# Designs tried in a protein design run: designed miniproteins, single chains, continued (5). Part 14

Each design is a single chain, and the fold is of that chain. pLDDT is the mean over its residues in the fold that is shown.

## One batch from the design tools (miniprotein)

Design m16490
Fold by ESMFold2-Fast:
Structure m16490 (fold): chain A 83 residues (1-83)
Amino acid sequence: SPMEETIAGFRLAAALSEIDLLLTSWSQYLTPEERAQLEALRAQLLQLQDKFVQGKVTQKDLEQLDQLDAEVNALAAKAEARV
């Protein structure tokens, strides 16, 4: 639905912003491997964002967003545990 797609678009933007925050302001709490994982997740989220811009979002894409969001949150939790 248009509302589900709108909400997913906000979630996607939030995940990208969280990655940028982790890589800039909290980079000291990340290992080089975790930084590389965040950069890979960012690339996948940007590919998904392109589908949103094109209006070609599928249920599978929404499920992928859920998985990517969970992975970003797991890396954020690791950084927070080191503060």
Scores: mean pLDDT 87

Design m16491
Fold by ESMFold2-Fast:
Structure m16491 (fold): chain A 60 residues (1-60)
Amino acid sequence: MSEEEALKKGIEGGKKLGEAGMPAEAARQLVEREVREFLSEEQLEKAKEYAYEAGLKGGG
């Protein structure tokens, strides 16, 4: 999985979890589970941060 694909997946997943009323932290945990094997630590932290922000925005 490319970094771009992982970031897109994290953002979309975070949005969906937020829309479902899940805490933004759940979006971060989802990204770690789904993509950690495919990304460097730096890329994983970026993906987790984007998912967290998307989760917060999706919750509105």
Scores: mean pLDDT 72

Design m16492
Fold by ESMFold2-Fast:
Structure m16492 (fold): chain A 77 residues (1-77)
Amino acid sequence: SNAKEYLEKGKELYKEGRYKEAIDYYQEAIKLDPNYADAYANLGEALKALGYDELAEKYYKKALELDPNYEKAKENL
């Protein structure tokens, strides 16, 4: 799916330390699929990497609301 493609591109940018660009791709994934828990969790991780801890927590909570079993989001709450 288009949303998954944007998520995967964001993950590649994140691995390169390109956190701001990763955020742009994660936001596009969310725009294409507003219920995409994985995209919210990865957005939170990128925000945390940039020092936006409170904003990251908001997106981790959103990921858990969409998927209560999302381990990555649970670890950051």
Scores: mean pLDDT 85

Design m16493
Fold by ESMFold2-Fast:
Structure m16493 (fold): chain A 63 residues (1-63)
Amino acid sequence: SKEDELKAKILRLLSKGPRTAAELARELGVSQATVTRLLKELEKEGLVESERVGRTTLYRLAK
């Protein structure tokens, strides 16, 4: 599905380093709401971790 393709692209971008949902949304040309939802699904699947840095949430690959 398109969402599975977006998840694969998110994981590929995160393999290059930690990113915010806004940064991923800009790179992928999709809404921040869509990216945030997919990031939460990937976090639930144990593939991505989130960390709060001040007022920003940073996402990274789970190791």
Scores: mean pLDDT 87

Design m16494
Fold by ESMFold2-Fast:
Structure m16494 (fold): chain A 68 residues (1-68)
Amino acid sequence: GVAAELDAAEAWLSQDPDVTVTRVGDDSLTAVSTADVSTIIGRALRLIGDFPLLEVTVKGNTITARGK
């Protein structure tokens, strides 16, 4: 379900030391990064590919993933 995909996404994103993840229950997470834009876009594309129940958006240096 959405909660399980958010758990997996949070665990994956938290492996990178440049990323700060904020979780909002079983609804969404945000990941703020100090990496370059290419790295941030690459992470967002990976989330889109791996987590079909999550809507992924990028705004500046922030990736937001939420249940569809």
Scores: mean pLDDT 87

Design m16495
Fold by ESMFold2-Fast:
Structure m16495 (fold): chain A 66 residues (1-66)
Amino acid sequence: SLSQHQQAIQQAQQLIDQGKEYYKQGNKEKALKLYEEAVQLLVDAGLITEEEGEEMIKKWKEEIEK
């Protein structure tokens, strides 16, 4: 179980890092998609709740809309 959680964390981290790179390049749509995929992966793995995931996505959207 710990190994599966560790893999999920690593995959989510890679998606977040890729998303940040797309955001820096001005590709906000691709960045959002990758961030949402990362958050969903963490929720599916049971590492965060759906409510925590929704809050993370909301805060990120607010940041990119500035």
Scores: mean pLDDT 82

Design m16496
Fold by ESMFold2-Fast:
Structure m16496 (fold): chain A 80 residues (1-80)
Amino acid sequence: MEELWRELEELARRGTELAEELADNPSVELAEELREVARRAAEVAREMVELDPEDEEARRALEAAEGAVELAEKLIEKYK
């Protein structure tokens, strides 16, 4: 579980960096990278929820990651 939280934290940090880059320089390529990071974060958070279904923090992380995927997909469509 600790390794999954570490991976999720790293993915969240990368996602923030990509979002800042997108704000300054909008591009399909950056939006696609953001989607990939968000999808990986959702996979990690989902695995965490499966390991501990009572972990509210993991469930919130999954919701946040799924929302980030949706946002990235909308940005890809907008910049396409």
Scores: mean pLDDT 82

Design m16497
Fold by ESMFold2-Fast:
Structure m16497 (fold): chain A 88 residues (1-88)
Amino acid sequence: AAEEARRAAEEAAKGAKAATGEGALAAAGGAIAAIGAAFGAEKGFDAAAEAEGAARAAEGAAERATGEGREYAERAAELAREGAERAR
């Protein structure tokens, strides 16, 4: 769960960098939030809540990403969601 969330956050960050236009900044913000949540899940007692936060942040980044970056952000969101489900 925590490792999957971290990987998802890293993929979201790659997607944000590949995005263009107005979506790029929004995607970058979402990726940063997902990374923070993933690290929290690894150390936190409430790993499920942290993983859910990472999944939501990655999903938000995917929606805001544009161009080729959107597909990478979407994959990161899927991975983060799987991590959140396993953390239950």
Scores: mean pLDDT 61

Design m16498
Fold by ESMFold2-Fast:
Parts: sequence; C-alpha cells; structure tokens
Structure m16498 (fold): chain A 90 residues (1-90)
Amino acid sequence: MEEAKKKLIERIDELRDEAEAAGDTSVAEQLDLLRKSIEHMIEKKTSFETVYQAVEEVLASLKSSMSPDQRARIEKFLEEARKMVEELKK
C-alpha cells in the first residue's frame, strides 16, 4: 500500500515536470497543489481508493484546459492508477 501511494506521487511529479517543460505553467501549478494534497491525505492515513478518487476528480477538471497530447497522458495515468486500485481490492 505505501509503495502504491509513493508511485502515485512519483507519477504526479512526472506529469508536473512535463507540463513545466512544455511551458504550461498553470497546469504544472495545479499538479503541484494536487501532489501536496495527496501527501496530506497519506499523512492522515486516507485509503488509497479515496486518494485515487480525489486525483481522478482533479485531473478530470484539468483535462478540459489541456492539449490533446496532455489529455492522452492523463488518461493513461488514470487507467494505470485504476488498475492499482483494482489489484488492492483483491
């Protein structure tokens, strides 16, 4: 469980770095805020499923302001995170 939460943060950091490299400062700032929110949820021992739901909601909101390429990366990330949630339910 701890490893899955750490991996989620690492992937958010990767998305943030890619947004910064692309010059999309607004998206990078929102992803940084999401990362801090996830860290706070982990400190409060929030379930991974609840953390994933919060991430999905924020990223779905951000997708409307992103380029098609960035949306594809976000959708792939959400699919991978969904698979992790399903594996943890077994």
Scores: mean pLDDT 73

Design m16499
Fold by ESMFold2-Fast:
Structure m16499 (fold): chain A 74 residues (1-74)
Amino acid sequence: IEKVAEEAKKRLEANMPPDLARLGIEAIDEAVPKVKDATELPGAVYRLLLERGVPEDDAARIANLVGKVILDLS
């Protein structure tokens, strides 16, 4: 989980506009202690972003990046 979270935060900073990167990083940091498995992280991040009023397209883009990190680190 921690390794996926660290890599996902790095990729958000590299690939997203600064405001979306910040929102994604905050959602990851909040989601990490609440998930039991790394595979739960994209869904938890997506839900948190939607609850915070992030547009669905942007929330999905961030969550999909987290999912891709899981695949790349598998």
Scores: mean pLDDT 80

Design m16500
Fold by ESMFold2-Fast:
Structure m16500 (fold): chain A 67 residues (1-67)
Amino acid sequence: DKETLIVQTVNKAIEAAEAGDYEKAAQIIKEGVEKLRSLGASDETIENFIEAVKKSLEHNGLKPPEI
């Protein structure tokens, strides 16, 4: 479901960023956004998802990738 996809994408993006692979983190987030859109997510849901990912990365002391 959408919630499971969001959680999994956030975790994968954090893992990639912790490894120093910010390009991979950005790719994971981009693919998550595309998948959410395919599941009928609203623009508001997508914006909230991107913001949540950025906040999670910052909270873990990581730079948010360019999205």
Scores: mean pLDDT 76

Design m16501
Fold by ESMFold2-Fast:
Structure m16501 (fold): chain A 73 residues (1-73)
Amino acid sequence: APLPVERYPVSYWREDSTPEETGLIVREANGDVDKAIELAVERKISVSVAFPSKEEADQVKERMEKALEEYEK
């Protein structure tokens, strides 16, 4: 079924990651999307998640950008 129009995707992508590693990160986060994004950036693994609101998506994008800046130090 197609996602509702209210869904806002946030993606972090790395060419070097495998689908298995992406799945493991999502499972380890166990519904905590902020943690999934932080783990993805830390371990350089691709993750894509969709949010029911733009506000939630924007908050996760900001957290992802902050994590990226911290690892690029």
Scores: mean pLDDT 62

Design m16502
Fold by ESMFold2-Fast:
Structure m16502 (fold): chain A 72 residues (1-72)
Amino acid sequence: SLSEKEKLLKLIGEILRLIGEILDLERKIEELKAKDPNNPKNQEEIEKLKKKIEELEKKRKELLEELKKLKV
């Protein structure tokens, strides 16, 4: 079994990885907005990326709840 410290470090690592993925997607949205914000194809792509960010944010929230159980 993992120690509480090892569990904590693993959760932190997973949270940081998810944050990185979210930031990459947010950056892609910014690039699409900068190119042509009124292009319907870009708007559709932005909406898909926002939904993917929502899914990753949900996963991050679940990991933060696990972190809370270990620390608080």
Scores: mean pLDDT 82

Design m16503
Fold by ESMFold2-Fast:
Structure m16503 (fold): chain A 98 residues (1-98)
Amino acid sequence: SVVQSKTVTLPILKKDGSTDTATVTVTLLSDNSVTATTDNPDATRLQIITSDGKTASATNGAPATVSGLTPGKTYTVTVTVETPDGVGAGSVTLTTPA
């Protein structure tokens, strides 16, 4: 079950100097896991890093999931989207239920 869901739109700075965007949806689940997905069809890699140093990555449009978050804690979740043309990063803040 979904506890909290947030979206972040990331600028992707392309090698030609133009900017594209990716939207990442970060979802906190009732089992204290966080899953990230992106809408960018060119995404070759999606990475999650939590403020306590947990990491996960996924390729080929798969969701990235970090499990084992502490109950009752506020996390900064940093997401990175890699495409053939460039990389974007951003963060959201989520609080796990106590």
Scores: mean pLDDT 83

Design m16504
Fold by ESMFold2-Fast:
Structure m16504 (fold): chain A 57 residues (1-57)
Amino acid sequence: SEAERRIAFYERLRAHELRSVDEAIAKETDPEKVAELEKQRADSLARLDGLIAELRA
């Protein structure tokens, strides 16, 4: 279905975005920049998980 295809897309996007931001956090030495990246990670996770949950409803 369209919903299943969109869920699969967002799950792949979620995995890819998390990998990228986790790599950036691991390489960052500035605590202020780490906090900014952690906020971006949390915001992206909330957004994508919300979209996936809505499509599964």
Scores: mean pLDDT 86

Design m16505
Fold by ESMFold2-Fast:
Structure m16505 (fold): chain A 68 residues (1-68)
Amino acid sequence: EKVKKLGEEGNPAYVPYLAKQLLDPDTEVRVEAARALGKIGEAARGALQGMLTDPDPEVRKAAAEALA
């Protein structure tokens, strides 16, 4: 169950898994990873701050919303 809803469950144990998705060449994958990290909160803050410098504006927007 937690594996299927990693971000929604807010489990910090999934931060390393989601952080690997932030290196994916697919913009949609990085946007979804940023949203999932946003659901986890403080443990994901460093990864989300790195996403604010992503070349894709949708990825930057998702990271900024997650940090708000």
Scores: mean pLDDT 72

Design m16506
Fold by ESMFold2-Fast:
Structure m16506 (fold): chain A 76 residues (1-76)
Amino acid sequence: MKIVTDPKKAKKGDILVLTRADYREIKEAEKNGVKAIIIAGEPVTPLEREYLKKSKIPVIHVGGSLEEAIEAAKKL
């Protein structure tokens, strides 16, 4: 298991950390079979929440910096 910040480098069983709820990046992560997605930064909008509900992978919003999201990923 590795923590990655680039969706294109995310592999099966990795944890992906994103700076926003990007639907395309979430879809790529699902396709690659990542274990979980952590989103740093601004609160998720209602539209973004609808995309997250359609995700087959657990998505966790931490609301802080990218560094805080990476630390949260290390605890999974």
Scores: mean pLDDT 73

Design m16507
Fold by ESMFold2-Fast:
Structure m16507 (fold): chain A 70 residues (1-70)
Amino acid sequence: SEEEKKKLAEELLKKTEELVKLLYEGSDEEKIKELIKEIFEKQGLKVKSFKLETDENNRTTLTLETEPIE
């Protein structure tokens, strides 16, 4: 059980690293959205809304609404 939890945490960390890389590279919004959904769903959270905005200073803002999966 603890080993399974560790493995899930390691997979989550890898997906989070991929997300950071995609955000840094300015990748396709749909790819970023899918990866975020996978990360949150793995934690028992459903993504209700997703908004990704990049300003003139190349600052990216991610706005996310989630709810628990029943």
Scores: mean pLDDT 73

Design m16508
Fold by ESMFold2-Fast:
Structure m16508 (fold): chain A 54 residues (1-54)
Amino acid sequence: SQELQRLLEEIERTGDTRARILLDYEILGVLERVRQMDPEQQREFEERLQKLAE
């Protein structure tokens, strides 16, 4: 989806830790929207996050 692609690009560009991104995304309701995506899209999002420092 276009939203997933935007999020993946944002994660690639960020200098923040995984913990900070997850906190921001929870507050903004992004994580709730990702939980409603297809399982394959959710896996891609999680894999991208795992590449960030904790």
Scores: mean pLDDT 81

Design m16509
Fold by ESMFold2-Fast:
Structure m16509 (fold): chain A 81 residues (1-81)
Amino acid sequence: KEEAIELANRAIELAKQGKPLEEVARDITRAVAALNGEEWSDEEIEKMTNTIINHIKANYPEEKQREVFIEMAKAIIEQAK
């Protein structure tokens, strides 16, 4: 649970700093795995990261994509309580 919160907070900071969405999405993916108490392989992390980023790019305009990732990270923190 603590690791999920740390990873989600890192994703929020990366998003606010204008880091690539791939880095933000990867930290979101790691936070989800940690929240579920699962050990995912690097291949599973990359597969889920690509799924998340493709979904966000398909459903949200560029100017809102970072906000959506920040909202996802906040939801992970809330659930990890």
Scores: mean pLDDT 81

Design m16510
Fold by ESMFold2-Fast:
Formats: C-alpha cells, structure tokens, sequence
Structure m16510 (fold): chain A 79 residues (1-79)
C-alpha cells in the first residue's frame, strides 16, 4: 500500500506539471496509475515507459517524475 501511495503521489505531480502543456503525457500517466490500482503492473510499466520517452522532450522535472513512477511500479512487479 505504501508503494502504491508513493506512485500515486508521483503520478499526480507529473500529471499536474503536464496537464496544460502536454495532455498526452498526462493521459499516459493517468492510465498507468489506473493500471497500478487494478494490479496490472506490466501494463503500468509499458504506459510509464511511453510517458517517459515523451517527457524527455518537455522538461527534466517531468521526465524525473515519470521515471520515479516507473521505478516504483517495477518494484511492485518484482515483489
């Protein structure tokens, strides 16, 4: 539950940063969070990786946020 809470927080921060400037990144992050909440960690990792590649072109802060979400999701998959 703690890791899911941290992932939701990171995703929300990334979503807010992207909402006005990059709706596509925001949508991918939102879908990834839903996949985590549904227990579909493999799908969440795929969605966050797509968001990470797009975020690289926008800002370092958004990129770092998505990368943190991906890392936490991979930890959930391994546990």
Amino acid sequence: SGLRGLLRLVGTQAYLLGLQLSQEVADLVAEGIRAVEEGDYERAIELFRKAEELAKKLSKNLYDGVRAGLYLTELLLRS
Scores: mean pLDDT 73

Design m16511
Fold by ESMFold2-Fast:
Structure m16511 (fold): chain A 92 residues (1-92)
Amino acid sequence: EKEKVIEEVKKRVEEFDSLIGLSKKSRELIEKLIELYKKNEPGSKLIEEVAKYLGVSKSDVINMLNQKNPELIASLGPEELQILDILKELLE
């Protein structure tokens, strides 16, 4: 169920925030992704929001999700990597 996915995402976000700390921008994006997921918006909309956050194209995000661009992935910080992992779970 959607509720279980949202619970797991929220739990992981709380754990990450307690260990590393999340910026306001990262928290706002995660809340937006959860909102879009709850509304059953298409996955392309979630990808678009993450692309805006990272300052890259939607195709770059898709390539990162498929591990097709190791240089872009290597440029990401721990918060950005966590957001990419959250996106993967929501797109499952």
Scores: mean pLDDT 79

Design m16512
Fold by ESMFold2-Fast:
Structure m16512 (fold): chain A 114 residues (1-114)
Amino acid sequence: AAEVAALRALAETLRAAAERLRAAAGASAEELARTVREVRDEVAAALEAAAATTADAERLRAMRAELEGMADTTLEAAALSGEAGAGAADALAGQLEAYAEELEARARKLEAEL
């Protein structure tokens, strides 16, 4: 029960983060960079918290590493131009949504085994 709840909560956090990034893509480069830093820190904390309650901590750690790397790339792109930053942010949002779908599928599978 606790693992299913943690995975569902994590998936919601990743989807909300993706929506925030897409909303910020039309903003100034400074505003986008601020949102990317906030999302990076929030997502990293959520993945670490979920890893403490799940058997698949290594997969969550791999997700965290990839998302942190993509966030850093997005910050570098945003420093060059708003268009480059927006494109990188959309790619990061897409990855967050893909991971959320994977986590939701895992939660559903675990719930079916109860």
Scores: mean pLDDT 85

Design m16513
Fold by ESMFold2-Fast:
Structure m16513 (fold): chain A 69 residues (1-69)
Amino acid sequence: SLEELEKQLRAILKGLGIEVEPSDTKENIEKKLDEAIKRAEEQVGPRWAEAVRKAKEFVLKLLDEIEKK
């Protein structure tokens, strides 16, 4: 269901340290993901930043699937 997909999406984003507001657009979420990648590179390291980048690809794919429905 859409509610279940949204819950899973929010859980992933929370795991990445991203707080999502109900009014956030896909563009706002992409910006927050890019900020999370930068934060990961600066505070943790390049391997974690790569993991966050792959998580971004997965999140964007889920958002596209939700948008198509």
Scores: mean pLDDT 77

Design m16514
Fold by ESMFold2-Fast:
Structure m16514 (fold): chain A 66 residues (1-66)
Amino acid sequence: SAAAEAVLAALEAGDAERALELLKSLGVPEEEARRTVEGYMEALRSGDEVVTRAAEAELRELVERA
């Protein structure tokens, strides 16, 4: 999904505000969008590839169901 790739690119660049704006533009509720962004950023900070891949999968599912 082009939308999921755009959100992931923003998060990988460290631009949490851009990621939140993209999720909100897709109709994701602000609280759910913020929680998802925070979870992904925490996964990136952990340095654990398995945790990061799981967070990426959750983000992709969120975008696909929005």
Scores: mean pLDDT 83

Design m16515
Fold by ESMFold2-Fast:
Structure m16515 (fold): chain A 56 residues (1-56)
Amino acid sequence: GDAKEAGRLAEELARDQGLSPEQAREAGVISEKLAREEGLTPLEAAIKAVQEVLAK
């Protein structure tokens, strides 16, 4: 469903931005949670998740 797609997109965006495999996985987990709990679209969840990882 949308949560799985959100995780996939977040990992893809994180890798495209040069983040580590560990950071990409973290972004994927955050993105799936955002899509599931906040009802964000896959793309909105992915962008927000990658931004959260970059802010650390």
Scores: mean pLDDT 83

Design m16516
Fold by ESMFold2-Fast:
Structure m16516 (fold): chain A 100 residues (1-100)
Amino acid sequence: SRLEELKERLEEVRRRLRELREREASADEVIEALVEATLLAEEAQRLLPDNKELARVMLELGALATLAAMLKTLGALTPEDIRRLLERGVELLDRAIEAL
């Protein structure tokens, strides 16, 4: 089903975020992964419109992606910010996958 495909893709993004945590990740790699996760969560939420947890996770992933992009644009994104974005992204993806 499309939900099973979306779950697999969210699991792939979660694996990528975990790999990025094990090395010195670029801002672009982190932003791209968070944007992809947000779009996948948005599609899943459209298929499950009454799933409030999935809606919350979608919004929080989008907020993280926006924050990361804005901090990068301002030249203010630190390695500590990258670490926290990766940690929070994994947590949100765990919740999204469990909500499916």
Scores: mean pLDDT 90

Design m16517
Fold by ESMFold2-Fast:
Structure m16517 (fold): chain A 83 residues (1-83)
Amino acid sequence: KSELINEALTHLGRAVKYATGEAKKYALEALEKLNQGDLEGALKHAEKALKEAEKQYKKNPSPEIQEAIEHLQKAIEALKKAL
């Protein structure tokens, strides 16, 4: 369980680095929730961040947005396994 939480923390941190706008805001909120031990809250915000990043990618594809999406997907997978 702690291994999955550490994986989610790492990927959310990377997502924050690459994400912009609303995607970055939700990724930061997910990271904050996870640091508070709120796994369900972290998952909810990470899923919102992913939806925003995917919208951004459809409008203007960039390597940075693609990195944010990949890290958000990995964080969400780890959080779902930890729950």
Scores: mean pLDDT 87

Design m16519
Fold by ESMFold2-Fast:
Structure m16519 (fold): chain A 57 residues (1-57)
Amino acid sequence: ELLSVKEISYILQKLKGLSKEEALKKALELGPLTAAELAKKIGVSQATVNKIINEYK
């Protein structure tokens, strides 16, 4: 299942400490990704990404 740009932006803000503008730009550059693909690109576990998504909802 693909993550929305808003979900990717939120994860980048939480895990990388990016500003809202930086996170949105990065999310758009990354394109549509699954939680597993995002985790690989940013160097964290998929479990960490899933934890942040569960916190977001």
Scores: mean pLDDT 79

Design m16520
Fold by ESMFold2-Fast:
Structure m16520 (fold): chain A 69 residues (1-69)
Amino acid sequence: SIKEEIVKIYRELDKNKYLTEEQALEIAKKLGISEEEANKIIEKLKDENGLIDKNKFIEEVVKIKEKKK
């Protein structure tokens, strides 16, 4: 399932609470999210330091994947 794929990718990442823009794009690519969709999520979730909350990013990716069914 999509959730299982996301969990597997998460397991391979740094234990940090936050993702860099580069890490977020890599996750999106592995999950088959377009660069355009990934960039929209990144711009929405990026904080003052250019970091993205890991859990929020996963929630947004799941929403996109569920809409395509």
Scores: mean pLDDT 73

Design m16521
Fold by ESMFold2-Fast:
Structure m16521 (fold): chain A 72 residues (1-72)
Amino acid sequence: MEEELERILSPVVDPELAREIARKLAGAKNRDEVLQATVYGAKKVIDAVPEEKRDEALEAVARATQLALQSL
Protein backbone atom coordinates (compact mmCIF):
# COMPACT_ATOMS: atom_id res chain seq x y z
CA MET A 1 0.00 0.00 0.00
CA GLU A 2 2.54 2.64 1.12
CA GLU A 3 4.90 1.76 -1.79
CA GLU A 4 2.00 2.11 -4.29
CA LEU A 5 1.07 5.52 -2.83
CA GLU A 6 4.72 6.64 -3.03
CA ARG A 7 4.85 5.51 -6.71
CA ILE A 8 1.84 7.74 -7.51
CA LEU A 9 3.37 10.77 -5.75
CA SER A 10 7.13 10.48 -6.47
CA PRO A 11 7.01 11.65 -10.15
CA VAL A 12 5.43 15.00 -9.17
CA VAL A 13 6.75 15.86 -5.66
CA ASP A 14 10.16 15.52 -4.01
CA PRO A 15 11.03 12.07 -2.55
CA GLU A 16 10.81 13.14 1.11
CA LEU A 17 7.37 14.74 0.67
CA ALA A 18 6.15 11.75 -1.37
CA ARG A 19 7.17 9.37 1.45
CA GLU A 20 5.60 11.60 4.12
CA ILE A 21 2.24 11.82 2.33
CA ALA A 22 2.29 8.09 1.43
CA ARG A 23 3.04 7.19 5.07
CA LYS A 24 0.14 9.32 6.37
CA LEU A 25 -2.31 7.89 3.81
CA ALA A 26 -1.16 4.28 4.41
CA GLY A 27 -1.46 4.76 8.19
CA ALA A 28 -5.06 6.04 7.95
CA LYS A 29 -7.56 3.59 9.49
CA ASN A 30 -10.83 5.28 8.50
CA ARG A 31 -12.27 7.75 5.99
CA ASP A 32 -11.76 10.80 8.25
CA GLU A 33 -8.05 10.00 8.70
CA VAL A 34 -7.64 9.55 4.90
CA LEU A 35 -9.25 12.96 4.35
CA GLN A 36 -7.00 14.56 7.00
CA ALA A 37 -3.91 13.06 5.31
CA THR A 38 -5.19 14.31 1.92
CA VAL A 39 -5.66 17.89 3.20
CA TYR A 40 -2.16 17.73 4.72
CA GLY A 41 -0.69 16.54 1.40
CA ALA A 42 -2.55 19.19 -0.61
CA LYS A 43 -1.30 21.97 1.71
CA LYS A 44 2.29 20.70 1.41
CA VAL A 45 1.97 20.63 -2.40
CA ILE A 46 0.60 24.20 -2.49
CA ASP A 47 3.49 25.40 -0.28
CA ALA A 48 6.35 23.44 -1.90
CA VAL A 49 5.53 22.66 -5.57
CA PRO A 50 5.98 25.37 -8.25
CA GLU A 51 2.72 26.76 -9.68
CA GLU A 52 3.31 25.24 -13.16
CA LYS A 53 3.48 21.70 -11.65
CA ARG A 54 0.92 22.19 -8.88
CA ASP A 55 -2.16 20.91 -10.75
CA GLU A 56 -0.31 17.69 -11.71
CA ALA A 57 0.84 17.21 -8.09
CA LEU A 58 -2.68 17.81 -6.71
CA GLU A 59 -4.05 15.26 -9.23
CA ALA A 60 -1.50 12.74 -7.89
CA VAL A 61 -2.63 13.48 -4.30
CA ALA A 62 -6.25 12.88 -5.42
CA ARG A 63 -5.32 9.53 -7.05
CA ALA A 64 -3.36 8.47 -3.93
CA THR A 65 -6.40 9.40 -1.80
CA GLN A 66 -8.70 7.28 -4.01
CA LEU A 67 -6.38 4.26 -3.62
CA ALA A 68 -6.23 4.76 0.18
CA LEU A 69 -10.06 4.96 0.40
CA GLN A 70 -10.46 1.80 -1.74
CA SER A 71 -8.09 -0.06 0.65
CA LEU A 72 -10.19 0.63 3.81
Scores: mean pLDDT 82

Design m16522
Fold by ESMFold2-Fast:
Structure m16522 (fold): chain A 81 residues (1-81)
Amino acid sequence: DPLQERLEELRRHQEENRESLEESLLAGLIHIYQTEEGLSPEAAEAGARTFLELLFKGKKSVEEMDAEALAVARALQAQLA
């Protein structure tokens, strides 16, 4: 899955260039969540921010982080709909 590969690559580089890559990862995740998952901009942003928080904790797989981030985003989208 290109999305999973991209997120894993960004996670690895996150430790070296955290400040610049946080912005890149956030923007990329927001775009992917809007285009691939059909989320609103607000829901996609909430999911992306949740993913970054989980990424910083370093205790979950990319798949688990993505699933939790998407759950948060979808819950917000349902709340706004």
Scores: mean pLDDT 76

Design m16523
Fold by ESMFold2-Fast:
Structure m16523 (fold): chain A 68 residues (1-68)
Amino acid sequence: SPLEERIKELEERIKEDPNDAEAWAELGFLYLSLEKFEEAIEYFEKALELDPSNELSRTMLETLKAVQ
């Protein structure tokens, strides 16, 4: 499936560069699309830990935490 293929690409990116905040954020979006909200939050938190200036991850975390 397209989602599985994209997850594998992101896994490879993280293996080569574990500090790739963008790859962690993209995993968050994939899990969000699967309605796995708690896992999506964890991935976005990891992205922000790696890059506190990542506006995408910050906005997604604020949105996900606000709707609980």
Scores: mean pLDDT 81

Design m16524
Fold by ESMFold2-Fast:
Structure m16524 (fold): chain A 71 residues (1-71)
Amino acid sequence: NERLATLTPREQAVLRALYEAERPLTAAELAERLGLSPATVRRNLRRLAAKGLVGAVRDPKTGKTLYYAIS
């Protein structure tokens, strides 16, 4: 996806944290890094996924969802 949509400051913070991590993160890890609730992080991740900027995969070790930035 060559075009970035206009992002809210919260969406930008979530996406930046994923780029800086260089690995998939759980919503809980993002919440800790950003000082947000996991529910707030998950809502912003859903919006980013709708824009094609974030993907998700389930971690078989923990049963938690991992999120990653899409180029």
Scores: mean pLDDT 79

Design m16525
Fold by ESMFold2-Fast:
Structure m16525 (fold): chain A 68 residues (1-68)
Amino acid sequence: ASVEEVRVVSSPEALKLMKEGDKYEKQKDYKKAAELYKQAAKEAARAGDVVLSAVARVMAKRSEEKAK
């Protein structure tokens, strides 16, 4: 649990999942977007990218609220 300044290309799999989630959010498929952001958060956490993991969790929660 250390501060990390790397954001770009830190976790390629997590970054890809975040981009996919953003696409579904633009299409108003908030359930799918939330699922993808949750996966991105998991992959970022596994890679030790605590900043990207936190951002992905916030995006997932926001998409879940829009899906209601």
Scores: mean pLDDT 76

Design m16526
Fold by ESMFold2-Fast:
Structure m16526 (fold): chain A 79 residues (1-79)
Amino acid sequence: LLEEAEKLIKEADELEKKGLELFKQGKLEEAKKHFEKAVELYLKAAELYEEAGRIEEAIALRLRAIGIEIELELLLKKA
């Protein structure tokens, strides 16, 4: 269970990094898709940590997902 959660976090981190690179290149729609997928994976990982009883880690992952959503909204407005 935790191994799956760790895999999801790693994938989400890579998607967030790629999303930022695409945003810097002006590929806004592609960047948005990468950020949206990263949010999805962080939230799924949070559910797995909650199931494992690791509530603090789950909260941190949910806050990370919310942060990305806020960043996405602000970055797309500034474009």
Scores: mean pLDDT 82

